# Ledger of designs, part 74: designed miniproteins, single chains, continued (5)

Each design is a single chain, and the fold is of that chain. pLDDT is the mean over its residues in the fold that is shown.

## One batch from the design tools (miniprotein)

Design m18545
Fold by ESMFold2-Fast:
Structure m18545 (fold): chain A 85 residues (1-85)
Amino acid sequence: SDAEIQAMEDQRLALLRAFLREVLGLEEEQVERIVELVRETSRKNRATPDYEERLAVHEATDKEIERIAGISHEEFNALLREFSA
């Protein structure tokens, strides 16, 4: 259900916030900007049936996260995977 999807997203975003604060040491403003980018990307991808358009949305989000966090997309994902294990 939509409510179950939303609950899973909220849990995932809570984990992301913890990672951004505790591992990356980001300021609250930076944390909320990244969280909102991830949330908006999720919304756009659910509304976008085209695979290549979804890839473009992900690429744009990854670049903005790199700018805000000051680390590469590959490093960001590697650290998040380690934190989530």
Scores: mean pLDDT 82

Design m18546
Fold by ESMFold2-Fast:
Structure m18546 (fold): chain A 102 residues (1-102)
Amino acid sequence: GSDFFVAPWGVSPSLEYLKKKFPDAKIIKVTLKEPIKEENVGLLVYQIDEVAKKHGVEILGFAYDKEKNTIYLVVKGTDEQLKKLIEELNKLPFVEKAEILN
């Protein structure tokens, strides 16, 4: 199943939890141009997921840092697939910067 796991910063499980749950996954950092309501993060990630699927990338989970307007995507894919996804994410009007973390 493609169930997204939302981990807001603070008391709830965070990006560190997702890293432990998916140790072999890569992480994409998506910085947004403007803050979004936390309730709308899932819908935005669904839009990103449609782009990811076109490039053969699976989104395993995500975390949102509302203070930094940043979404962290925990993903499975090849380096070539992730590079193409990052290029497409950087073209989206609501994305300031998308980059891979190690």
Scores: mean pLDDT 76

Design m18547
Fold by ESMFold2-Fast:
Structure m18547 (fold): chain A 106 residues (1-106)
Amino acid sequence: MELVDKVVEALRERLAGHLTPEQADAVAKRVGELMREGIEAGLTAPPLPEEEQRDYAVGTLGVIGAEVTGSDEASEAMAEAARQLPDEYWPALVAAGNAYRKRRLG
């Protein structure tokens, strides 16, 4: 998936300024897995206002970052990295957040 690969690369690059290369790679890979799962499941756009969708996705990505690295600093790094991404990447990020929530709820 070309879009997912672009988002994974962009996250890896932006996280490398805030996390170790190993942590940045682990987080970006995990988000990539969730983006693919969410897109395949059609979870790209819940019926929420755009700003609420972005806030929800940022919060969920922060939780993913902290869970993958074991560090709360990764939560802040993920929020900052996500804010710097192009608008065209946000449907894939929303899909990742929704896939993560679906896994937690069953």
Scores: mean pLDDT 76

Design m18548
Fold by ESMFold2-Fast:
Structure m18548 (fold): chain A 61 residues (1-61)
Amino acid sequence: SMEEAIKKAEELYKNSKNPGARAVAGAGIRDAKELKENGYSDEEVKETAERGIEGAKQAEK
């Protein structure tokens, strides 16, 4: 769900020790919340949070 994707991004932001991964996760959370506040679909909000999660994972490699 949208809420689960945002929560997962927030967990990555909180727990990652990689500054680049934290920055990417943080950006994804902010973008997803902005879309939600502006009435975008749950799917678009979810996809935005998931992009942040994937980018953070790639930064931790």
Scores: mean pLDDT 81

Design m18549
Fold by ESMFold2-Fast:
Structure m18549 (fold): chain A 94 residues (1-94)
Amino acid sequence: SPANLEAYDRAFESVKAELQAVQAEVLATGDPALIAQARALRRETGQRILALLQQADADPSMTPEQLYQQLVAVLQELVDRLRELIAAERARKA
């Protein structure tokens, strides 16, 4: 429904904003190892997104809502993993 697509669009914009914020926090740590690990996770996530978009283009049964849901989930997983890396680094410094 239009309401569902609007909800998914808001979720996508929200996770995109969170990703930008957490990426800035990773860079702010100044830790080369953590920055390199975050970069590797971003590259892996980029490949997963590309594969998902290609699959959606090839699969006429995949709805726009399903594609949005999967994209949001993949980006949320990246945000969560980056937050875990930052938390682990902070714990090591404590």
Scores: mean pLDDT 84

Design m18550
Fold by ESMFold2-Fast:
Structure m18550 (fold): chain A 84 residues (1-84)
Amino acid sequence: MKTEEKKKELFERIVKLVEAIRAARGLDPTLSELDKKVIEKAVENLPYELLEKRIDQAEAALQAGNVDEAERLLSTPIALAIGL
């Protein structure tokens, strides 16, 4: 997989995960273009292996119905910046 393909994959996964967590909490799941740009920049600057592992763990927690755990696992500078 090329670096650009990996960045796009991780970006899309984070956006979906944040939207799902917001929806589960009864919040507006819609992300602004600014929020999406913040996520994109963070994906460019973070180690992909660490970011991917956190996304995998957060997705698994959300699938198990553990919304609080999913939010905690994603409570990085990224998640805090986009208002989780």
Scores: mean pLDDT 72

Design m18551
Fold by ESMFold2-Fast:
Structure m18551 (fold): chain A 51 residues (1-51)
Amino acid sequence: MVTVYTPEPVSVGDVITAIQHGKELTIKVKEVEKVGPFYKVTGELLSEKDV
């Protein structure tokens, strides 16, 4: 499981892409929490690729 913050609204079951520490992460969303202007997304890491 991995946690990322995104400024865009997402839903449980979505597959999203996020950049963290120079890596492109593809994540299947399991949990979403709104934190100020961002969404805290926790999900399953499907793939990780260097950018």
Scores: mean pLDDT 80

Design m18552
Fold by ESMFold2-Fast:
Structure m18552 (fold): chain A 96 residues (1-96)
Amino acid sequence: PAPLGPLVRVEIFAKEKISMQEAEEIAKELEEKFRELGAEVLSTKVYNSGKIVITVRAPTEELARRVARLAEEFARKLGYEVRVSLVSPEELEAQL
């Protein structure tokens, strides 16, 4: 059994209301960009509120940080807010 890489949860929030169709298009573009970085897209959820949640597996913590940075830059370019959650043993121990 191969060791599992860290999981990254990316939540995108539109600063203004967007359509479900626009949210789905944004999700697909982000999925493609994450795959281009070498991450595996595990799930994508699009909500009627325009909230998008994408969960990816990154082979390394460095790649997980690159996924987070790409998500932040992408959201900023569109005028959206992003929240990224990284799961690693060290980060879990550092959380209060």
Scores: mean pLDDT 74

Design m18553
Fold by ESMFold2-Fast:
Structure m18553 (fold): chain A 84 residues (1-84)
Amino acid sequence: LSDEEKFLIKLRIAEAVRDFLSKYASQEEVDAFRKEAIEIVKNSDSPEEAYEKIKELVREKFPDHAEEIERLLEQTLEDAKKAV
């Protein structure tokens, strides 16, 4: 994968989690998560690294929903890889 394709995959992972969280979290919590997720995307060398770090962030901030979000993240990563 090119660096641009890797960045786009990482960005899609962050966006998918944000959209999921918007259904049951406050706008303030969603915005805080989005800021941290964008920093993870910028500082991660691979989509897999971004996936693991975002998964950890979710476990820390939304433990009651972590398993469901982890399944979403895994599906999003696979779908994004097929799209590039």
Scores: mean pLDDT 74

Design m18554
Fold by ESMFold2-Fast:
Structure m18554 (fold): chain A 77 residues (1-77)
Amino acid sequence: SLKRQIELLEKYEKILQEEKEKILKKNPKHTVETMQEVVEKAEKKFLEIADKEDQEWFKKLQEERKRALAELAAARA
């Protein structure tokens, strides 16, 4: 369901913003490394609280994003 996918994205976005604020409060430098840490912590936290069905959906979404980023990196090379 599109509605369910939107709800899951909103939940993840909320967690991502909370982790971003937490990390930036500790380290106010906006580096690539800091942003990677934010994303990794948000993903772990989402997976901890998500039910099994939501976890499977999120994992598929993340694999699609990894694929898209890899394609962009290859196009740059």
Scores: mean pLDDT 73

Design m18555
Fold by ESMFold2-Fast:
Structure m18555 (fold): chain A 84 residues (1-84)
Amino acid sequence: SALEALDAEVDELIANGETSLRAGILRLLSYENRPLSLDEIMDRLGIPASSRPEVSAILDELAAEGIVEVRVVDGVREYALAEP
């Protein structure tokens, strides 16, 4: 089934030390080259609300690594690449 094929694909990416979601987020931020909110990132990548905790965790990890900077604008947290 499609779900079984998706689970196998995700397991292979994890086993190789690669996360497709992390790569997608970095590609989007690089392409836009501007701050984006969590909601914008999810909308742009077509990510369902059920995956919000995973997206949030990846962004927090990228910020801790210094790859992404976090700012608050009008009470909304925005994310952008830290290295211009």
Scores: mean pLDDT 71

Design m18556
Fold by ESMFold2-Fast:
Structure m18556 (fold): chain A 95 residues (1-95)
Amino acid sequence: SLLEELVRLAGEVFRYRMLSQFMTQESRDTLRQYSTLLSQLSPEQQQKVQDVLLEGGERYVEALEKNKGASITEHIKIVDEVVEELERRLLEALG
């Protein structure tokens, strides 16, 4: 569905934003697709997506503060855990 595709793209966009140093042509294509699908949502739904992404960002920052000196592998694991929760919350908020 449109919502399932948007949720998947939102998770990928979150990963690319948190790990921006690893951005590639693929991440640019993902950002473009995400922007296109997001623009098809109502303003209320767009705000719900933004709120969930902000909560995910706060959770990621808290995890980094608790794991000072974390390796890149540990950072990726933290992002993956935040993205899994974020995708779940987006499906609940938009469903």
Scores: mean pLDDT 79

Design m18557
Fold by ESMFold2-Fast:
Structure m18557 (fold): chain A 81 residues (1-81)
Amino acid sequence: SVREYLKSLSLEELQKLLEEAKAKIKEAAEKGEASDEALAAVYLGNLLQEILAEREAEVELSEEEQKLLERAEEEILKKFK
């Protein structure tokens, strides 16, 4: 499926495709076109944003976990003074 193909791509490739999809949507909107290609770009853009959000959420969760651990360590160390 298209979604499985997109999941196989790198983060950089997904970001590039999203920017291309957004540019195509903007161009179609400026021209007043409601073509199948414009609709396909909207659907692709939504799928790309969903996949990117999933990957970014995993990275952000890891960063949040690290920050929570660092904060917990600082609080423990402060109580040992």
Scores: mean pLDDT 68

Design m18558
Fold by ESMFold2-Fast:
Structure m18558 (fold): chain A 66 residues (1-66)
Amino acid sequence: MKITPEEADRIATRLYLEGVITPEQAELLARILVETGDGEEAIKRLKEAGFTDEQIEAVKKALESL
């Protein structure tokens, strides 16, 4: 399923409000989610962008709850 800009923004905003990511990381996360449209490909790009294992696990859980 392709991740919509609205879904990507909701995930990024939630993780930012939970203190998991910075505002800059939230913008980058939303962009990557929309561009890839796929959770597995998005996770690969986030790892390359320097997201921590803890941040990656939080993103995976958020994607599974969609």
Scores: mean pLDDT 81

Design m18559
Fold by ESMFold2-Fast:
Structure m18559 (fold): chain A 94 residues (1-94)
Amino acid sequence: MTEEEKKARELVIKAANKLQDIIDKGLSPEEALEAIREVARETVREMKKLGLTPEQRDRVLAALEQMIRDAADKLGLSQEEVDRIVAEVRAEMA
């Protein structure tokens, strides 16, 4: 595993921990949605600083998208709201 892949894995773990904190805080759906967007935005911004290949970037994005979907499911957020966040993440990484 390259150093860049290792840093990418650390960012995914950090994002997972932040999403779990959001679930544990008992926020309103609106507050939870905004907090999830902030985690996604920060993670994408940090990913852009890494010298990742397109394939490495796609794998990390897939992991982040799955974590967002899992967190949203636990929080009772709509699939439409989740799809919007995922689209924003993909647009930022393009």
Scores: mean pLDDT 80

Design m18560
Fold by ESMFold2-Fast:
Structure m18560 (fold): chain A 91 residues (1-91)
Amino acid sequence: MAKELAENLEEIVKQEEKAIEEAERAAREAAPGDEEAVRRVVELIREAGKKAKEALEALKAGNLEEGLKYAKEAQEYVAEAAAVLEEAAAA
């Protein structure tokens, strides 16, 4: 079971790189020519990815408290990126 959980978590980390690429593409589609908005969205998603990895590492180490803390921080970065996209698309 522990080995299978580690493999599943590693797959999640692999998908994270694609999430960054998709975020950049979505930002360029929502705000064509607004390189500042694209940069902000990519940066926020990248930070969310870092926090997700930290949550994963903490959970693998058995540290539930830190894992939940980092997962919450990752969710906050994703929410902020969504707000930036909405603002850019409306402008």
Scores: mean pLDDT 72

Design m18561
Fold by ESMFold2-Fast:
Structure m18561 (fold): chain A 62 residues (1-62)
Amino acid sequence: MEELKKEAERLLGEVHRRLNALSDEEQMDLTPLVIKAIVALHFGDYEEAVEWARKALAALDA
């Protein structure tokens, strides 16, 4: 759905913004989650993309 695609793009934008404020070590821990979100988005699995992006944001809040 187009709404899920926009949500995934928004969440990944937030992840990118927050990652720029973190250390290299913290960025490495989040990289696998970000890659999974990007891969899902590219294959049109927008629900999965949103899920992985949310997991990355949750890790950033920890």
Scores: mean pLDDT 78

Design m18562
Fold by ESMFold2-Fast:
Structure m18562 (fold): chain A 70 residues (1-70)
Amino acid sequence: SSMLKELEEKIKKRILEKAKEAGIKIKELKVGVAEDGRVTVSITVEDPADEPQASQIAAESAGEVVKEAR
């Protein structure tokens, strides 16, 4: 639905903003939101050393956006 697509874009935007602030370069970012509210994030970074921090940013960003939408 359009509402789920809006939520996906908000999560994606927040991840990109936080990654930029942290100096992390993202190669690819995919965000999916299911009808039941389950969020799936796939993130690929340029530097493998940034993977743990990028994963943390993805989890925090998804949680924040989902809370703000309710």
Scores: mean pLDDT 84

Design m18563
Fold by ESMFold2-Fast:
Structure m18563 (fold): chain A 111 residues (1-111)
Amino acid sequence: VPPYPLLLLNVTKENAQEVIDLFDKNPYPIYLPAVAAAYALLGDVEEAEKWLNKWKKIFKGSSDVETFVEALIYEAKGEKEKAIELYEYIIQNSTDPLLKKKAKEMIEKLK
């Protein structure tokens, strides 16, 4: 079972550093979206893009997870409209009900 903070949907600004530190101890590729999200929430766009690109190279077909992290990166860049567009894409196209719920919550915070 992965450590709870290393699950993408459990990453918050408050636990972001813990997620990064836990990834250093558990450097498994499956945790790359969580660590990219953690860097995005801390405002470190360069590191967030680096770890998301590593995920994209290793795992193909995880488009909704990829889109969610990209939305967090656009939010960190101050590109609010693009972030909302990507969260709306998840709400319309994802089959994951928890990811859809999280995307709705993120849009409400940006309004």
Scores: mean pLDDT 81

Design m18564
Fold by ESMFold2-Fast:
Structure m18564 (fold): chain A 68 residues (1-68)
Amino acid sequence: METFEGTVTEVVKQIEAAGYDPNAEAEVEVEIDGKKYVFRGPLEDSLVRLAVENPKVTSETKVKVTVL
C-alpha cells in the first residue's frame, strides 16, 4: 500500500507519475470544516466522488489517498 498527501492536484499528479491503474482500489480521506470524510473504491471513482459529493472540495483542498 502507498499513501499520498497534498492538494487534490498534487496527489493526482503523484498517483499518475507512480503509474497506478485508475481502477486500483483506493481510500480517499479529506477534512472539511472539522469533519472527516472517507471515500473508498476504484481510484478514479473515489476522486470523482470527492469532487462531486462535497462542493467545498477544490483543487487546493488537502487530501490523503491510500492505494490498496
Scores: mean pLDDT 71

Design m18565
Fold by ESMFold2-Fast:
Structure m18565 (fold): chain A 66 residues (1-66)
Amino acid sequence: MSEEAARIAAEALAEVLGVETDPSLSPAENVRRLLAQASPEQVREADRRALERAREKGIPLAPLAD
């Protein structure tokens, strides 16, 4: 995953979970930690949001739930 794709994914996960990303961690580490806390339903919602944002910005992003 690119750094930009990981940032989009981390931001979407943080929004769905109602938390903030940790700025001291890499985007990929934020995704990993937030995924560990998320329910399958929260991951699907975050995936939907992240894919839509990535599409708007022209950034290729693989689904988090895949």
Scores: mean pLDDT 77

Design m18566
Fold by ESMFold2-Fast:
Structure m18566 (fold): chain A 71 residues (1-71)
Amino acid sequence: MSPVEEFKKALEEKDVRKMYELLASGKVTLEEFAEVMGISLKEAQLTAEGIRYVTLNTTSKKTKEKIEKAK
């Protein structure tokens, strides 16, 4: 199974730890992460950086939530 397929499975299973292990190890690229999450490359990069600095807080579609959730 490819790292991207493992990442998709982790997303389906809501296995946040496995998702971040794949991202942190570089087995899943920022482009692949953005595609799987349905976010922009810039948002994927910001999310990955945020995860590195905080204790894997996953509540950080903050930018996308503020922009797209403004119905």
Scores: mean pLDDT 65

Design m18567
Fold by ESMFold2-Fast:
Structure m18567 (fold): chain A 71 residues (1-71)
Amino acid sequence: SLDELARELSRFYREFDRILEETNGDVDVLEAFARRFQEELQARFPDLRVTVSVYRDADGKPQVKVVVEPA
């Protein structure tokens, strides 16, 4: 359901921020975490196409983009 998807995304963003703080912005760790989340979310929502990307913004801060599309 969309409500379940929203809860999983909320939990992911909170954990991403926690890892960001604990690792001082280690992109390799954040990318590994994002890849695992993408795989887990895709398995739970097989009717959706899930893409998760980690990038650095203009201030050099790691950010994450989640795209969810109908499969």
Scores: mean pLDDT 84

Design m18568
Fold by ESMFold2-Fast:
Structure m18568 (fold): chain A 99 residues (1-99)
Amino acid sequence: MEEDIEELVRHLEEAAASAEDGQAMLRHLDRAAEVGARTPLSAAVVTMLESLREGARRVDAQAAASTPEEARKLRAQLRETILTGRRVIEALGRAALAE
């Protein structure tokens, strides 16, 4: 369980680091969702991971219709959102361990 939360956090960090490469980012988010699904995480956390994946797909679509500068801003905002999700999951993991 603890190791699964650490693996999930790592995949979210990798997704954030790959935000400029939409396909790489989506692969890391898919892996995070796979790890999340096998952990006893709350439905809210599972919903958050799905929202991040959907957001990433929407950003890729918008980037294709945007200027390069706007596309970079959209990807930077998505990276911040993924990093926020990582911090939430990390905090919930520590709370669940009650240590």
Scores: mean pLDDT 75

Design m18569
Fold by ESMFold2-Fast:
Structure m18569 (fold): chain A 96 residues (1-96)
Amino acid sequence: SDAEWKEEVFNTLKELLSKVPQSELDKIESSLRRRILNAVLSAKSPEEFATQLSFLMDQNAADADEEDYKEFQKIITYSKSPEEFAKKLYDFIIGK
């Protein structure tokens, strides 16, 4: 189930982001949002992506805006399905 969750989230998020023009992605200024975007684009597997997200949650990443970090924590904690998780994380990455 965890492997299926990771795969569905990763594949859904990659599909959603593939439809966003590079010019819009280049406007992402938030350090945390940019690091999550880079994790999606650079990860070679759902497991690698999940590992990178865990690193960001453990606050081992660069300093993030407090409000951005709280929103990210809510997405991780309260998403009820892989689809909801992917959609909320997508909205977070693009700035809404």
Scores: mean pLDDT 79

Design m18570
Fold by ESMFold2-Fast:
Structure m18570 (fold): chain A 67 residues (1-67)
Amino acid sequence: DEEARRRALEEAERRGQAAMERLLPGIKVVEELYKDPSTTEEEMIEAGKKAGLSEEAARAIVEHLKR
């Protein structure tokens, strides 16, 4: 059923877009703080959490930016 497959793909795209929109503010906050060398990793994680990220997600973003 090609129609069911198309609906599933469209649904997955919409879910991905919504998830990205919800996480983007937190990701951007962590990225901006990372540009300031006086900001600690702990401060970046806390700011990410305030913007809606989990502690695990905020920590992963910081580790990614350090590489």
Scores: mean pLDDT 75

Design m18571
Fold by ESMFold2-Fast:
Structure m18571 (fold): chain A 74 residues (1-74)
Amino acid sequence: SRLEESREIAREIGRELRELSDEIEREAERLMRELGLPRRMALTVALYMVVDGLPLEKAIELAKEEERKRREEE
């Protein structure tokens, strides 16, 4: 039935989101440990690497630019 299909799709999406979240968290923890990045920057770098497939160097560059823009808006 359509209801059962919707429930299966919702469960699959939930699993994929949890797996993605876990991968981002693991990568952020690695970056904090290995490079001494603050938590917020490490999460931003991990997002660029895991979601967009960017190399570490480019992800760090973009994360620094985002932090710079955030400070200018304060």
Scores: mean pLDDT 81

Design m18572
Fold by ESMFold2-Fast:
Parts: C-alpha cells; structure tokens; sequence
Structure m18572 (fold): chain A 100 residues (1-100)
C-alpha cells in the first residue's frame, strides 16, 4: 500500500511543524514527486532516480546528506519503495531539525 500509517502521518506532521513555510512547500513537492515516480515505477524506484528527483528540490549540501540516508534505506538491489522513502525523509528531517 502507498498509504502512510497513522504513526508516519503524525511524525511527518510533527516534523513539518518545525520547518519554515518555504521548507514545508519544498518537502511537500519532493514527497509528491517521489509518490508520482514510485506509482509510475510500479511501486518502487532506483536510488539513481531517487537522487535525480531529490536534486530538483534540495540544495547540493542537503542532497548529499539525503543521498546517504536514501542509500541506508534502499534494498540490496538499490530500489526504494514509498515506505522506504518516507522512512528516509523522516530521518533526514530529524537530522536537519536537530541542527536548528
């Protein structure tokens, strides 16, 4: 299922509340782009495709950190499901909020 769990929704909303309005808009667009790509990819995308999508919404510095987190959450074959992407996004947001 591409649906988020209630716990994932709660955690994302909590993290999003700590972002600036500009950051919230960017991460909403990032999440929408990933969901669209994963649907078109029959439930998963490659790490290379994930990094390419993320590069459109993140600065080079943000992208480097996010790429490392995506690699950690990817399957052994280098694929990401929507759930694995959401887990990576939560970890990434936790790290950048901790730096504020």
Amino acid sequence: SLALTPEEVKRLNELYSKLTPEERERFDRLRAAFLDAIIKGNGRITLDEAVEIASKYLTPEELELFKEILEKHADADGFLTYRQFVEALIEYLEKIIEKK
Scores: mean pLDDT 84

Design m18573
Fold by ESMFold2-Fast:
Order: sequence, then structure tokens, then C-alpha cells
Structure m18573 (fold): chain A 70 residues (1-70)
Amino acid sequence: VEEKLDKIIERLKKLKKKALANGYTDYANILEQIIEKIELLKKMKVSEDEVKEVEDYVKELEKEFEEKLK
């Protein structure tokens, strides 16, 4: 569970760096807030279902960012 959340945080951090490099500062700020929320979840008891919901949410964020880069 914790390992999966760490991988998600790493993916979001990479996405944030890419957003900043392309001048999407507002989007990068949103990504930072999401990272902070996931880090908070790591300190709490979380279920596998909750981890899956976070994974699905991050996947949609990645799709939205790819559309912005077009």
C-alpha cells in the first residue's frame, strides 16, 4: 500500500516538474496540493480500494495534462 502511494507521489512530482517547465504554474500548484493530500493519506490507515481510487484519479490528471500540451 505505502509503496504504491510512493510511486503515485513520484509520478505526480514528475508531472509537476513538467508543468513548471512548460509554464503551467497554476496547474503545478494544484499538483503540489494533491501530493500533500496523498502524503497525508500515507500517515493514516488506508484501504486498497482507496489506493485504487487515487491511482485512477492520477491517471485522469495525466490525461488532462497531455491535452493541455497539444
Scores: mean pLDDT 76

Design m18574
Fold by ESMFold2-Fast:
Structure m18574 (fold): chain A 100 residues (1-100)
Amino acid sequence: MERRLFGEKYRHIDERLFDYLLNEADHEEVVKILREAGVEVDEELLKALEKLGPEAVSTYLTGLIFSSYLAGELTPETLKKLGLPESLIEDLEKLKKELE
């Protein structure tokens, strides 16, 4: 039951982050902020994904932001600079605390 509830929380946060990146975010600005925060962005992969369309780029950036935040490479302040809604940042903080 706990593993299933965790998977449902993860899916909900992942879907909201993806929707934000697909519909509201400037991908070039997101990449810039991630690099300034010390996150390794695969530029060759990003260029290949751009040829597949904005959904592919949004999928990559969603995974990169999520994994980097959970690894402690991103701060809530950096997530705010990325333009994430406060509610989404709060949900990410709660999820990270449950994994610690």
Scores: mean pLDDT 80

Design m18575
Fold by ESMFold2-Fast:
Structure m18575 (fold): chain A 72 residues (1-72)
Amino acid sequence: SVEETAERLQRLVREDEEAGVEEAKRFMARSSAEDAAYVGEAVANTMAEVGASGDLIQEVMAATAEAIARAE
């Protein structure tokens, strides 16, 4: 489910930030706008909580915005 994917990616960004960001970007590139928005927000929020790089958080947010734009 999208919720299980979000949970998995949240755990991955806590354990390996770079791998988690790349996996999230790959998921969002092939996702619906709704799924990308859900996962993108969950991952970005977790990254902010753990003090991740602002540049990497922006990469996740940009990928989320791109997925939403594809639906328009």
Scores: mean pLDDT 84

Design m18576
Fold by ESMFold2-Fast:
Structure m18576 (fold): chain A 71 residues (1-71)
Amino acid sequence: MPIEADVEDVRKASPEQIEEAARAMAELAPGVREKLLELGKKAAEAKRRGDYEEAARHVAELANLLAEAAA
Protein backbone atom coordinates (compact mmCIF):
# COMPACT_ATOMS: atom_id res chain seq x y z
CA MET A 1 0.00 0.00 0.00
CA PRO A 2 1.28 3.54 -0.69
CA ILE A 3 2.63 5.35 2.36
CA GLU A 4 0.96 8.71 2.96
CA ALA A 5 2.64 11.75 4.52
CA ASP A 6 1.80 11.80 8.23
CA VAL A 7 2.09 15.34 9.59
CA GLU A 8 1.25 14.16 13.14
CA ASP A 9 4.21 11.73 13.25
CA VAL A 10 6.56 14.43 11.96
CA ARG A 11 5.26 16.85 14.62
CA LYS A 12 6.12 14.33 17.39
CA ALA A 13 9.62 13.45 16.09
CA SER A 14 12.62 15.69 16.72
CA PRO A 15 14.86 16.67 13.76
CA GLU A 16 17.71 14.57 15.19
CA GLN A 17 15.39 11.55 15.54
CA ILE A 18 14.41 11.91 11.87
CA GLU A 19 18.08 11.96 10.79
CA GLU A 20 18.89 8.98 13.05
CA ALA A 21 15.96 6.99 11.59
CA ALA A 22 17.17 7.76 8.06
CA ARG A 23 20.66 6.47 8.94
CA ALA A 24 19.19 3.24 10.37
CA MET A 25 17.12 2.78 7.20
CA ALA A 26 20.21 3.40 5.03
CA GLU A 27 21.96 0.46 6.78
CA LEU A 28 19.04 -1.79 5.78
CA ALA A 29 18.93 -0.60 2.14
CA PRO A 30 22.53 0.19 1.05
CA GLY A 31 21.53 0.36 -2.65
CA VAL A 32 19.55 3.56 -1.96
CA ARG A 33 21.61 4.75 1.04
CA GLU A 34 22.57 8.15 -0.40
CA LYS A 35 18.95 9.00 -1.31
CA LEU A 36 17.64 7.90 2.11
CA LEU A 37 20.23 10.05 3.93
CA GLU A 38 19.49 13.04 1.69
CA LEU A 39 15.72 12.77 2.27
CA GLY A 40 16.30 12.41 6.02
CA LYS A 41 18.37 15.60 6.11
CA LYS A 42 15.74 17.52 4.10
CA ALA A 43 12.95 16.30 6.41
CA ALA A 44 14.95 17.26 9.53
CA GLU A 45 15.73 20.71 8.10
CA ALA A 46 12.04 21.33 7.28
CA LYS A 47 11.11 20.23 10.82
CA ARG A 48 13.66 22.67 12.32
CA ARG A 49 12.03 25.48 10.29
CA GLY A 50 8.56 24.49 11.58
CA ASP A 51 7.42 23.36 8.12
CA TYR A 52 5.69 20.15 9.16
CA GLU A 53 3.97 19.65 5.78
CA GLU A 54 7.28 19.82 3.88
CA ALA A 55 8.93 17.56 6.48
CA ALA A 56 6.07 15.03 6.18
CA ARG A 57 6.44 15.07 2.38
CA HIS A 58 10.13 14.16 2.63
CA VAL A 59 9.42 11.50 5.29
CA ALA A 60 6.81 9.94 2.97
CA GLU A 61 9.36 9.89 0.11
CA LEU A 62 11.92 8.26 2.41
CA ALA A 63 9.42 5.64 3.64
CA ASN A 64 8.23 4.79 0.10
CA LEU A 65 11.84 4.46 -1.11
CA LEU A 66 12.68 2.15 1.83
CA ALA A 67 9.55 0.03 1.23
CA GLU A 68 10.46 -0.43 -2.45
CA ALA A 69 14.11 -1.25 -1.61
CA ALA A 70 13.10 -3.71 1.15
CA ALA A 71 10.66 -5.58 -1.11
Scores: mean pLDDT 75

Design m18577
Fold by ESMFold2-Fast:
Structure m18577 (fold): chain A 61 residues (1-61)
Amino acid sequence: KAPAFSPEELGKIMNDPSASEREKQIAYLQSLGYSNAETAKMMGIKQSTVSKHIRRLREII
């Protein structure tokens, strides 16, 4: 599976002051190729929360 964020996109997110700590963690895990379900399980949050943050992050970059 292709990662949701490229290294360039990940760099933008990590340096964006509007991105929360949680959103930066989600972006990092997604850049490693983890699914929304895997990311949610690793972070102890709902998959719907992961999906919501990914949509927001896509609008930032």
Scores: mean pLDDT 79

Design m18578
Fold by ESMFold2-Fast:
Structure m18578 (fold): chain A 83 residues (1-83)
Amino acid sequence: MEEALERLREALEGLIKKEMEKGAESMIDPEVAVDQVVQTVLDGFKKGADKSGWDQVLAELEVHADDPETQRLREALEELRKA
């Protein structure tokens, strides 16, 4: 579980930093944004949520489906979902 979470954080960091380089709005600290997304996914698991947090993250990833980094994020998320 911890390893899958670290992989998710690394993949999200790469994608978020890429968006910052392109001048994305209000993206001050990519590490903070990553931590918030990871915590949202974890909170969803703890609540036994109906994949609400999962669907949200996956939908955001589909916006960047053209990027190979997005494929890595999908793999990490699918591993977490099965755990």
Scores: mean pLDDT 59

Design m18579
Fold by ESMFold2-Fast:
Structure m18579 (fold): chain A 70 residues (1-70)
Amino acid sequence: MKSVEELYLELRELVVEAGLDPSLTEEQLEEIKKVATEYSELAEKYIDEGNLEEAKKVIEKAKEEIKKIA
């Protein structure tokens, strides 16, 4: 199973790749950034609480939501 740090890096990479994709609309890019921001804030709360398992689930859910937009 991937670490929370690895999953967070993968989430960040998805956002960067979306920003470099000329086929995505401005609306899609804004939605991707919103998803990444909201789920990152939630994941950070779980990390601060020491709940790494919930943090991992939150990051994985964020990755899936971004993939649905792109």
Scores: mean pLDDT 80

